Designed miniproteins, single chains, continued (3). Designs and how they scored, part 24

Each design is a single chain, and the fold is of that chain. pLDDT is the mean over its residues in the fold that is shown.

## One batch from the design tools (miniprotein)

Design m8806
Fold by ESMFold2-Fast:
Structure m8806 (fold): chain A 97 residues (1-97)
Amino acid sequence: PIPLEKVPKLEQIQAIVFLVRLRYPDLPLRKQYQIALKVLEELGFEITPNLEFQVALWLKLAPTVPEEQLRAFLSRYPELVAKLEPLIDKAAEEVLK
């Protein structure tokens, strides 16, 4: 598995988006987007227009990818997934208030 500190930024963004989609598939796209951006802020990412575009793009593309492929991607980053899941759940609680 790829160590947490060696995961490239693009793969971190993709992992966040795919986890939000898998954990909260019934939420509107706008709410999934807000959750993903909040998680990125908690991780210390600067929320730039380019990052906002990347998150929106991957959220729109995620439903076109079979769930098993999203899970296969995430299985390469178990330490990242373990760190992200509680952050996503906390962000979802705050976004849904």
Scores: mean pLDDT 85

Design m8807
Fold by ESMFold2-Fast:
Structure m8807 (fold): chain A 60 residues (1-60)
Amino acid sequence: SLEEMLKQQKLQEQLDALRQKHAEFAEQLRAARGGGPEGETRRAELMRELRRYSEEMDAK
């Protein structure tokens, strides 16, 4: 049905968004280790995100 198709489309969009965020996180981590452009700035931001995620995991 059209309803099933719409639900599948929304699920796919949600998965794509999650995959994008995860990919960005992994890419930033790789760049930070490699010392790429703005590596120090990226590392600081990444460390803040890691700290937030760690706190969220502890709080669940």
Scores: mean pLDDT 67

Design m8808
Fold by ESMFold2-Fast:
Structure m8808 (fold): chain A 80 residues (1-80)
Amino acid sequence: MDKWKVKTVVTKKDGTVFVSEGELEGTKEEVIEYLKLAATDGVKALGSKEVKVTVEETEDKITVVAEGEAGKIVVTATKI
């Protein structure tokens, strides 16, 4: 099972930025699905009704971007 270093950047519509770091264990597919759900829920929690999600992946890196009217969340997971 792979380990992933996760960096989350939350940007609110007023320009406030929050950064957090953590780790996940799982297959690439499991990590992608988890991050998509977490980022979508996060943007909705900021007050967004509509959320656009994009996923970019390479062999060792996953980037999930969730955007809504109340803010944006960018999550990057890097395989360690």
Scores: mean pLDDT 84

Design m8809
Fold by ESMFold2-Fast:
Structure m8809 (fold): chain A 64 residues (1-64)
Amino acid sequence: GLSKEKQELVEKIVKELAKKITNPPVTEELIEDAIKLSIALSPEDASEEELRRISEMSLKYLTK
């Protein structure tokens, strides 16, 4: 699984991206689900850029 540092980075990225979605605003439950999905989809050796891309895709999937 992802290191604690990379999991914390995913949480930060997802919360940052979710703040940009204001109409309607993203629920706390959906943010939590997006974090979990992003962590599950991320390889252990994922770069910060890859973690950001995966986080964006996870949010888009869950907000459709």
Scores: mean pLDDT 83

Design m8810
Fold by ESMFold2-Fast:
Structure m8810 (fold): chain A 73 residues (1-73)
Amino acid sequence: MAAAEEAERLRRLAELYERGIAVVDEQTALVDESAPSLSEDVYQSLKQGLEAARARFEREAERARREAEALEA
C-alpha cells in the first residue's frame, strides 16, 4: 500500500535526522574541548549554530515520525 511505503520512508527520514543529532552532539563536545583555544566570539558562534542545528533536527525527526504514525492510523 502506498501509505505504508510512505510511512516507511518517513521513519527512515526521522532516523537520518536522529543520526544528525548524534553528529551535532559530537561536534558540540569537540567545540567545548577546544574552548580554551577559541575566542569568545568564535565559541559563541559555533555553539549557537550547533544548538540551532540540533533543534531543527529534533523538530524534523518528530514531524516525520508523527506523519508516519498518522499514515498508519
Scores: mean pLDDT 85

Design m8811
Fold by ESMFold2-Fast:
Structure m8811 (fold): chain A 84 residues (1-84)
Amino acid sequence: DFYERFKRFYENFEKEKPFVERMTLEGIDRNIESEKKLKELVEKDTSLTPEQKAEMLSNIDKYIKWLEEVKARKRAEEAARAAA
């Protein structure tokens, strides 16, 4: 089930954060693109209840926001290292 698979991922999201911290900028960009595509699919899905859709969209938005924050920090860190 699409909803159950998605819910399981976000229930374990905190455990995934250290792995994202080790990703390249390109890896983070690909992850953000995948989440944006998933958000579009969720918005267009006709099998999800309004409550399930709202929950999934909220979780996707939170994950994208966090990925963007990690990306910004890594860009700043790489720029600082390149300048040293």
Scores: mean pLDDT 78

Design m8812
Fold by ESMFold2-Fast:
Structure m8812 (fold): chain A 66 residues (1-66)
Amino acid sequence: EEEIYETAKKLLEGGSKEDIQKFRELIAKKLGLTPEQLEEYQRNPDKAEPILKLAKEVIEKVRKER
């Protein structure tokens, strides 16, 4: 799960679209979401609340590492 932080750091450095996709998948996996649920969240941002919350926490933690 350290891969989440590595990917978040990559995104803060200006990562690619693939890095964004990878980050979302890793966050979803940590939350116990299935690939089908992840796809549904991509279609409906309102359902992305738990993913967004965790993503923000991970990014904030990476910033605090400085």
Scores: mean pLDDT 72

Design m8813
Fold by ESMFold2-Fast:
Structure m8813 (fold): chain A 73 residues (1-73)
Amino acid sequence: ETEIVGEFGGEVARLLAPHLEPERLAAVVTRITNAVMRKDLEGVERVVREAGLPEEVREEILRLAREAIEKLE
């Protein structure tokens, strides 16, 4: 659902903004959102690992991704 994906993308952008440069932020958010739309949790894990984020931020994004995927079912 468009609403679920939009809300998820906004939450991810908010969590990532303190940790990524603005130019990189948009690309990473798009990759994570696309993986969630494909219901590809492993894809989300790869993107957050590559982004070099703190463990707590990676875990929170993965939690949000699982919730979003569940709501899309």
Scores: mean pLDDT 80

Design m8814
Fold by ESMFold2-Fast:
Structure m8814 (fold): chain A 80 residues (1-80)
Amino acid sequence: SPEELERFRAAVDETLARLEKIIEELQKKNPETAEKVRQVLDEFRQRVDEALERGASIEELAKIFKDALEKIGDIVNEAR
């Protein structure tokens, strides 16, 4: 439903706002890692747009979001 999609978008926005603080801290210590995280976020936005165009379910959108967060976690964990 539109309400469920709006709730999903709100949750994503809140998480992205928290990630902005992490990216700012990473930029000072490891600019390469910060850039990799930004690239994952750009890919995430692209995938969400493509999924929405084909009428993807909230479950599919949630999986795309989860996949993006896992990639960010891997990038940060590999950083010294």
Scores: mean pLDDT 80

Design m8815
Fold by ESMFold2-Fast:
Structure m8815 (fold): chain A 67 residues (1-67)
Amino acid sequence: SSSEILQLTKEMFVLLSDGQAQIVALEIERRRSTDPAVQAALEKQIEAVRQQLDAQVARLKQQMNSL
């Protein structure tokens, strides 16, 4: 129904907003570091967060498409 789609859309917006804030915080830490090993570790952490976010968004989209 339209109300269920709106609720899932709101959840997706919150998820994307929170995920983006986390990525930005990690990117700031990476930029502030002068140690290449720390920068590489933060880069991997950013990629892991992006992959998790993409998977969660895909699940919500699949749920909306089933309505």
Scores: mean pLDDT 87

Design m8816
Fold by ESMFold2-Fast:
Structure m8816 (fold): chain A 88 residues (1-88)
Amino acid sequence: KFVELLTELLIAEARRLYPDAPAAERAALEEQARATARALAENGTEEEQLALLREYAEALGLPESEREELLRLFREHVAASPPRPRPA
């Protein structure tokens, strides 16, 4: 459930930045988060996903501490997933 977890993380960050956002604004932020999560999942490589996470955090102007937390949560999720077998 990578896309779902990533979506929740991105929504949580958006809500942290915009806690007083009205329902309509929140819906837009949630759709943006879902779109970003799907794009990250569909890229297929962990390197690409990490690069997009960093780009997302920079684009939103997230402080370094929040960016580090996002990356930490992503890496924990990746570590919890079974590793893909390396081709021979």
Scores: mean pLDDT 67

Design m8817
Fold by ESMFold2-Fast:
Structure m8817 (fold): chain A 74 residues (1-74)
Amino acid sequence: MAEERLLEFARRHVARPELARAVLLAWVRQDPNGFYTFMTKGPEAARELGDKNDYSQTEEALAAATALVERHVP
């Protein structure tokens, strides 16, 4: 599921797949918790997280989100 969302997001935001990794990693650096929640649980869960402004897991989310991008986007 996460890989499907990663590839779909990349296709919608960049015309060329070779740019997808750079765009996704930029998003991970800006909002690792929102990124990870969006990719694993979907956009509605990510929106709810943003409303609550809970960043207690930022370091772990950054590592997990980076690993997802590196695993599924070359």
Scores: mean pLDDT 63

Design m8818
Fold by ESMFold2-Fast:
Structure m8818 (fold): chain A 81 residues (1-81)
Amino acid sequence: SYEELRAEAIARLRAAGVPEELAEALAEEVVAAKRAAEAGDLEAVAEHTRRALALMGEAMGVEIPEEKVEAAVEEEVAAAA
């Protein structure tokens, strides 16, 4: 379920030392991307995937290269299509 996916994501991020608010925000983007994928909304999958990666970069204190962001977006969109 989406609730289980959200809970698992938050638990893993918290265990890795990510602050609660940031872990919650990242988990919401992951859930939103999954919902969009099941609805066939490829544009929303791309947007939520990019937001999740931006939050991941913030959690790690790094900027994720655009090429890696776009590769991840392409994989998620292809999986949803």
Scores: mean pLDDT 82

Design m8819
Fold by ESMFold2-Fast:
Structure m8819 (fold): chain A 77 residues (1-77)
Amino acid sequence: EEEKRKEIKETFEFYIKVFEENGRKEAIEKLKELEELVEKKPLDEELWKRLKKVLANIESDEKFIEELDKIIEEIKK
């Protein structure tokens, strides 16, 4: 449980830093929105697994934001 929270936080911090270095503001904003939501509501194992796949397979910023929006909607349910 504690290890999972640490892994999630470190993963978000890593990708936010990468996107900041590349100047991609929209991707950063969406990822920060998801990070804030995850801190308020625990991320289940299936959603975390899905998020890791999205982060590992970034094809474009537009596609990445679209996939993050889908995860955000699942968390809000």
Scores: mean pLDDT 76

Design m8820
Fold by ESMFold2-Fast:
Structure m8820 (fold): chain A 76 residues (1-76)
Amino acid sequence: MEKLLKELREVAERVAELGAEAAAVQDTDPAKAAELEAEARPLEERARELAEEALRAGAKKEEVHRAITEPLAAAA
């Protein structure tokens, strides 16, 4: 379980960083923002897979939610 939650947090952190960077350049360089969003897409899918796998393995919903939301809060 710990390994799945750790991987989920790492992937969520990368997604949050890409999203923040895309938002920061949206008005200045929309092409770069689109590239960053495209890079985040497969990572968002991976995070979803890891979250579902963690829940199936018995992780609490609160633990999964925290693994996803803590990186978002830190990136803001």
Scores: mean pLDDT 79

Design m8821
Fold by ESMFold2-Fast:
Structure m8821 (fold): chain A 78 residues (1-78)
Amino acid sequence: SRIREIMEETVASVPEEERERAREVLELAGKWALSDGATEEQVREAARRKAEELGLSEEVTELVVEAAVRMYRAAQAE
């Protein structure tokens, strides 16, 4: 799955201490991306809020938000 590929590559690129939390955001993003009627903006905002809630650094937050949007776009292409 392209969605899973984006998630795994993104998680591997973040610092080890943030990987579990980053994975949690992206697992949720995958579910949101496959939800009927979800918009790219809603997925982007939800991913950012969850990343901030989990205390991810600003740099990792931006990486997971962009990955969530790419996962959404991949879901729409399927």
Scores: mean pLDDT 85

Design m8822
Fold by ESMFold2-Fast:
Structure m8822 (fold): chain A 76 residues (1-76)
Amino acid sequence: SLEDLLEKYEKLLELAKEKKASEETIKAIEQMKDVVEEGIRNNIPMEEVSKRLTEIFQSLSPESFAELVELAKEVN
């Protein structure tokens, strides 16, 4: 659900800040969280939310993408 996805991104953001992740990685997680929150608030379909999240992932540098993937492993 979007609520489960929001909880995941909230934990990911907390972990990223704790580990002093790059500014690009932290900003990307904040943007992903904002997209999910807007999806919940406005009842946007999961498919549309997923499309917006994919666009954020595709905009990341390889280094920030790799850092995000490593952080995500610790949240699950």
Scores: mean pLDDT 84

Design m8823
Fold by ESMFold2-Fast:
Structure m8823 (fold): chain A 63 residues (1-63)
Amino acid sequence: TAAERGAVGAAAGGAAAVPAAERAGQYSKLDNHEGAREGALEAARLADTPGGRENALRGAKAA
């Protein structure tokens, strides 16, 4: 079902999102706000899961 696919996708997206989030954090610490924002937007476009895409968009919004 759609709910089952969503739950599996969210779990997979969470694991994939962790490394990307950590790297975005490193760029933010280096005061590279534009790089952090653009990286998050690119991650959102590459994300295959709704959870991964939403996390990437939050990162872009925060940057």
Scores: mean pLDDT 58

Design m8824
Fold by ESMFold2-Fast:
Structure m8824 (fold): chain A 88 residues (1-88)
Amino acid sequence: SFHATLAALSTGEIVKAGREAAEQAKKLMEELLDPESAQIAIKGIDEAVEKGDPNIAMLGVREAAERLSPEQQRRLAAALVDLARKYA
């Protein structure tokens, strides 16, 4: 979906901004997602930071987002876009 893609792309930009930005993205995942979906997204973010590859975070967040309702996907995308703008 558009919102799942937007969430993934925004997370890639956040991870590129560094460890502090990545930690804020992980907190958003814990706040907005169910525990299983949050764990999928957080695992992707952690591995992306460790390996220096934002594509890993994008893949993990896309997988997590695809588990969500369209309304939850919109909320997640909006929050991640706002966070990415903070670190732009």
Scores: mean pLDDT 90

Design m8825
Fold by ESMFold2-Fast:
Structure m8825 (fold): chain A 80 residues (1-80)
Amino acid sequence: SEIDKLVDKLLELASKVLPPEEVERYRQEIDAAKTPEELKAVVDRLFREVIERARQLGDYETLEEIVKTVKKLYEALKKA
């Protein structure tokens, strides 16, 4: 689905700024989400953490791509 593709892209982008153990934890939490609301809650936590890490690293290109991906994911979730 479009949501699954956007989630995969978000986790790939997150892997550029987060440690592997943290990315794997978020992957497991996303896989465990049963509702759009639960998925959004996990994505919101991930997004806050990746913003902080990307700023610390000065990786504004990855941050911009994450923002675009999260926006598309939220739009897709509203249609589900």
Scores: mean pLDDT 83

Design m8826
Fold by ESMFold2-Fast:
Structure m8826 (fold): chain A 86 residues (1-86)
Amino acid sequence: SRLEELQAKVDEFYSKASKELQEKFNEVLELIENSKLSEEGKQLLYEILLESVVHTVEKYGDDEKKLLETLENMKRLIETANAAES
């Protein structure tokens, strides 16, 4: 499936990523898991996260600043979605 393809690409990237990028990625994953969203909402955010990471890597390569910006944007998106459930 598309989700499995995205997961495989992100897993390969993560294994080669700096500790800072790995820590930020894990922070974003924890925000999704700990959110008040339904399981379907969490799955959608997870898919958006994977799509965003893959897109950034394909467009900007190993540009760590662009990847950190992508993860920070995802953090804001998750916080906004979580706040809407309150």
Scores: mean pLDDT 85

Design m8827
Fold by ESMFold2-Fast:
Structure m8827 (fold): chain A 69 residues (1-69)
Amino acid sequence: HMVAVIEAEVPPEKIDEVIKTVKEHGGRVLEARPDGRIVVEVPLDKAAEVANKIIELGGRVHRVELRPA
């Protein structure tokens, strides 16, 4: 099946909350930097929920890439 890889920038103080959301939605963190840059992999059917949470937390989604899982 397919996954979405989301590249985003979030406020540094919100990194842990984004990571928690990703894990709760069956995803995993590929990269997380202290400056707020994050790359996460989530099931395709959860991509919109995770992207919306990033935006709600003051972040910006730079790229979403679909990949085989």
Scores: mean pLDDT 85

Design m8828
Fold by ESMFold2-Fast:
Structure m8828 (fold): chain A 68 residues (1-68)
Amino acid sequence: STSEFLRRVADGARRAAAQNKQNADQLAQQAQQSTPQQGQILQQQAQASYDGALGLQRLADEFEEQAS
């Protein structure tokens, strides 16, 4: 059904969000152990991954609401 499809899409988005958050955490941790210049680049990459995770979580919430 459409509801089952939307719930699966939401689940996929939540998994992708979790992966992006994990990547962001790893990049942020690496930044703290890096040179100032490399650390700045890693922090920018961490922020991009975190922003991606937030976007995917919002999409998951929207699809869950549509499934209801």
Scores: mean pLDDT 88

Design m8829
Fold by ESMFold2-Fast:
Structure m8829 (fold): chain A 81 residues (1-81)
Amino acid sequence: SEEEKIQEIVEEAKKKLEELLKEAEADPSMTPAQKSSIRGMVELAKKELEELGKTAKSAEEARKKVEQMLKEIEKLIEDIR
């Protein structure tokens, strides 16, 4: 079903966010302040994904919004490195 596909997309995006956070926390070149900022961004993104899982009308919409969110987070992480 579309709802099941949307949930799979959301869960996969959450896994990617968790991996990004683990990589940042394991990075010895990052300061505690930079790691804290990344943790905050990941927490906000997870909340946004929970809402997306409830509000997305199709798997295509969910994929597009997830791709945009992940690109923005990747850019923000690079900007603070």
Scores: mean pLDDT 85

Design m8830
Fold by ESMFold2-Fast:
Structure m8830 (fold): chain A 100 residues (1-100)
Amino acid sequence: SASTKRLVQLQFRGMALITEVWLSLKRQGKLTPEAEKKLEHINELWLRAVKHMEEGDVESALRDLDEARERFDELTKEYGLPKAGEKFRELVDEMKELAA
């Protein structure tokens, strides 16, 4: 379906953005074990939200999306990557619209 195709596209876009932040931190010499663990947790929340959406568990998906957004906002503010934070917020908003 069109909704399934859109969900897959959003899943990969989110993963790509998380990877882009990881690479940016690595290039800047700021990829500490703490930063890497935070990015791994954000990725786990993002993929769990996608799974909940595939299963029709909208409440759990929205909870995971909100937590992923908050954690990603905190990380990108701490490391001076505000544009990445904005892009991730837009992806979360698109996921929430798809869930509605």
Scores: mean pLDDT 89

Design m8831
Fold by ESMFold2-Fast:
Structure m8831 (fold): chain A 69 residues (1-69)
Amino acid sequence: KDIIKSYKSILDYLKLLTDSGLISQKDLDAFQEELDKLERAYAEKNEDEFAEYKARIDELIDQIFDSLY
């Protein structure tokens, strides 16, 4: 629950960065797609898939924020 809310807050922040030209729309769309999959896994109580999609989102976050210097 809290993890999904945190990712949605990050998504909102990434939207602001995209509007500012710091992040591509393609990267934003990729993040949104993985977040949608995470939300579905959570709704289905599929903990294995939730962990997989969480790991993918965490990788995307790390790559994006590392590029923001």
Scores: mean pLDDT 80

Design m8832
Fold by ESMFold2-Fast:
Structure m8832 (fold): chain A 85 residues (1-85)
Amino acid sequence: SMAAYLEKGKKLIEEFKKKVEEEVKKMIEEGASIKDIEMRVRAQVTALMLEAGRLLPPEMWDEFAKKVEEEAKKILAEAKEEIAK
């Protein structure tokens, strides 16, 4: 059902956010550049979009991608602010 796919999409984004926030935090602690962090976040977005293509119907991909990009942008903004301190 569509409701089950919406739940799967929400769970994928929640898991992505937790995983990427943890990885970015570790990268900042290790002295990684913002460019390296941006590349890592982009790689994680690409991996998630490939997984979503297998798990979600095509009609959901655009909205899912938009939500993933919004979360990625927020993570990168927070990382830039933390490095600038």
Scores: mean pLDDT 88

Design m8833
Fold by ESMFold2-Fast:
Structure m8833 (fold): chain A 56 residues (1-56)
Amino acid sequence: MTTQSIVTKAPAASQEEVDAIAAALAAKLEAQGYTVLATLGRLINGVGYVGIVAEK
């Protein structure tokens, strides 16, 4: 089994934008055959932090 942990950050004006980034990354991983186990999205001072854990 292969476990991937992905962390990224991007400018974001709202939690909705952070959630959209997380959803897009999760969809890409699922398209590659991964099962998404966890997602974390935080908005801090106009920066969105996204963490995803996925398994294959």
Scores: mean pLDDT 80

Design m8834
Fold by ESMFold2-Fast:
Structure m8834 (fold): chain A 71 residues (1-71)
Amino acid sequence: SARDRAIAILRQALAQTTNPVARTQIQQAIAMLEAGAPIDDVISILEAARRQTTNPQARAQIDRAIAILRA
């Protein structure tokens, strides 16, 4: 599913993220996806994580997860 693919990518983003706020937001987004939360709420948390993340690889993974969830 789109949720499962997004979770896998967000696990990769988490591995590349050292900022504690961004890590917490990515973990929250994963938990929300696993709990079946609305996609728009998940995207809002991921957009917040994206703003806190300066690592280009982690940002690219977050952007990819958002794109999958919007498809």
Scores: mean pLDDT 88

Design m8835
Fold by ESMFold2-Fast:
Structure m8835 (fold): chain A 63 residues (1-63)
Amino acid sequence: MAEEVAEEILKAAETLTPEQLRIHMRSLAREAGLTQEQADAIVEAFDTKGPEAAAEKLREALR
């Protein structure tokens, strides 16, 4: 499950604009049952280090 959601972020990064990707990541985090703090950390990782870093933060949060 964690890997599937992380792959969805990477796939979305290839097709969506950065703004749409941020919205999509927040939606995925909420659907996966993550806290607001975890969702914010994922978006921050994307903004500072890119989509692979965001996917890794998501994998860590879903462990």
Scores: mean pLDDT 78

Design m8836
Fold by ESMFold2-Fast:
Structure m8836 (fold): chain A 95 residues (1-95)
Amino acid sequence: SAREQMKNVVREWGEQLKTVLPEHSQDVDDLETGVLSYIDDPRLSLEEVVELIKEMLDVFIETLRSEGTPQEKLEQVQQLNEELNKKLQEIVDAS
């Protein structure tokens, strides 16, 4: 299903994020759990899920920035988030 494909790419993204942010592994796990909960919500359309995920990822970047995360790491996180958003949109468009 589209939702199962979305959950698989989110889990892969979470593991990649932990490689960039090993000191934030718990925060990444919490973020992944929140993202997966949107995918599992049958009340949300796939388009609404992608929009909510994008908003969660933007809040996460803002939090990391406010905590003084180095710019190089922020750029790596932004790249991973953009790749995730593209993969999620491709799954929605194929559904």
Scores: mean pLDDT 89

Design m8837
Fold by ESMFold2-Fast:
Structure m8837 (fold): chain A 71 residues (1-71)
Amino acid sequence: PAPALEEPRVLGDLGRETIEVLDANGKKVTVTLDVREVEQEGARRRQASARVESEASPAEVGEAINKALAA
């Protein structure tokens, strides 16, 4: 049996980051990022999962997160 090389293998948790972003209404939204180290196709890389509670749409929150991470 061949292991699934298409799925990232979790090597360990690198930590949790909390960032604040502004939604389309200028309201502060707290976003929690869970960062982990994964191995895929023999290469190690970081993978982040975002968790957020907001009345804004997923697209608006995603844009705000991208803007915050680019700053």
Scores: mean pLDDT 66

Design m8838
Fold by ESMFold2-Fast:
Structure m8838 (fold): chain A 110 residues (1-110)
Amino acid sequence: SAAERRALARQLIEETKTFLLSIGVPEEKAEEYAQMAVGVAARVLLEDPTVSEETRERIEKLLIEAGVPKEVARKLALYMYNYFLRNPLDRATLEAMLAQVPAELREKIE
């Protein structure tokens, strides 16, 4: 359902934020970077659903271009890559993930 897809999107953002906090990213930046990472990963996979090393590299590059520090972007891209390798998602769920990114952050990742 749409509600289940939104819940999964919010869960991934929270898990990504928890990961960022565990590696020393400050609380306010962890929220922002988690939302950006989920949004970027969803956009990349909507264009090409193949989860590959190229997908990981593209996520990393887009996060750096959006202003995420290089070391954090690398770790986030690897985190997203590993998540999507283990959790293949349909198009509707990827669209729900992108929709959970605030408009102001979505502009940074476009």
Scores: mean pLDDT 86

Design m8839
Fold by ESMFold2-Fast:
Structure m8839 (fold): chain A 94 residues (1-94)
Amino acid sequence: MSEVEQLLQELEELREKLLAGELSAEEATRRLIDLLNRGKQVAEKLGDEKTAKILENAIATLKEALDRKEPARSLRALTQVALAEAIRLAKELA
């Protein structure tokens, strides 16, 4: 399995756990940041600067939301949007 395929599976598993209510919004957001950092490293190794910048911006947005202690509902919505975008990008790279 490639690093991209493994990341895609982990992103899809995170989405399923978030939708099932198995994770708090804060925990899901922290796990997504870790996966996005791994995705950024993969994109950088592949020379895909555009994808790396998109992931960097998503990481910054999610970290800012955590730091500002966004309400759980808002944080969950932001995390779901970022997760959907990350899955889309991973599918394009796989």
Scores: mean pLDDT 84

Design m8840
Fold by ESMFold2-Fast:
Structure m8840 (fold): chain A 80 residues (1-80)
Amino acid sequence: AEKPTPEDIISGKVKLTPEQLAQVKAIIDAIKDNKSDDEIMDVIKNSDIQLSDDANLKAVALGYKAKADDLEKAYNQNKV
């Protein structure tokens, strides 16, 4: 299955399943709770909401952190 990127989620390119919405919410919550980059990476690694297996997980985590507000907006739009 194709793993959606933060950009795909923000742009509305991908309609998320309830399970994927819960995963996105967990990532947003971890960022807002000021979890460490390693903890955020672990949440992303255990979800289907990330770049492919060849992606640098730290870069992915930083990308999600930088886009946290946009991801929250997309999450709220997608869940309706």
Scores: mean pLDDT 65

Design m8841
Fold by ESMFold2-Fast:
Structure m8841 (fold): chain A 61 residues (1-61)
Amino acid sequence: SDAAELATLLALLRHEARTLRLSREEMRQMVDNVVATLRSLGRDALADAFEAEAARFIAEW
């Protein structure tokens, strides 16, 4: 489901941000690449949801 995939993408972002000590800019670039890939696959609803939740996470980082 899109909800399960969203949870997985957010868990991956959180894991990589902590493990690799990513900056806000590096996280934004990673998110932009994932969003672009999802949109290219026609997964626009998932891309929109991931972009919104990732932006919240990055703002609180």
Scores: mean pLDDT 88

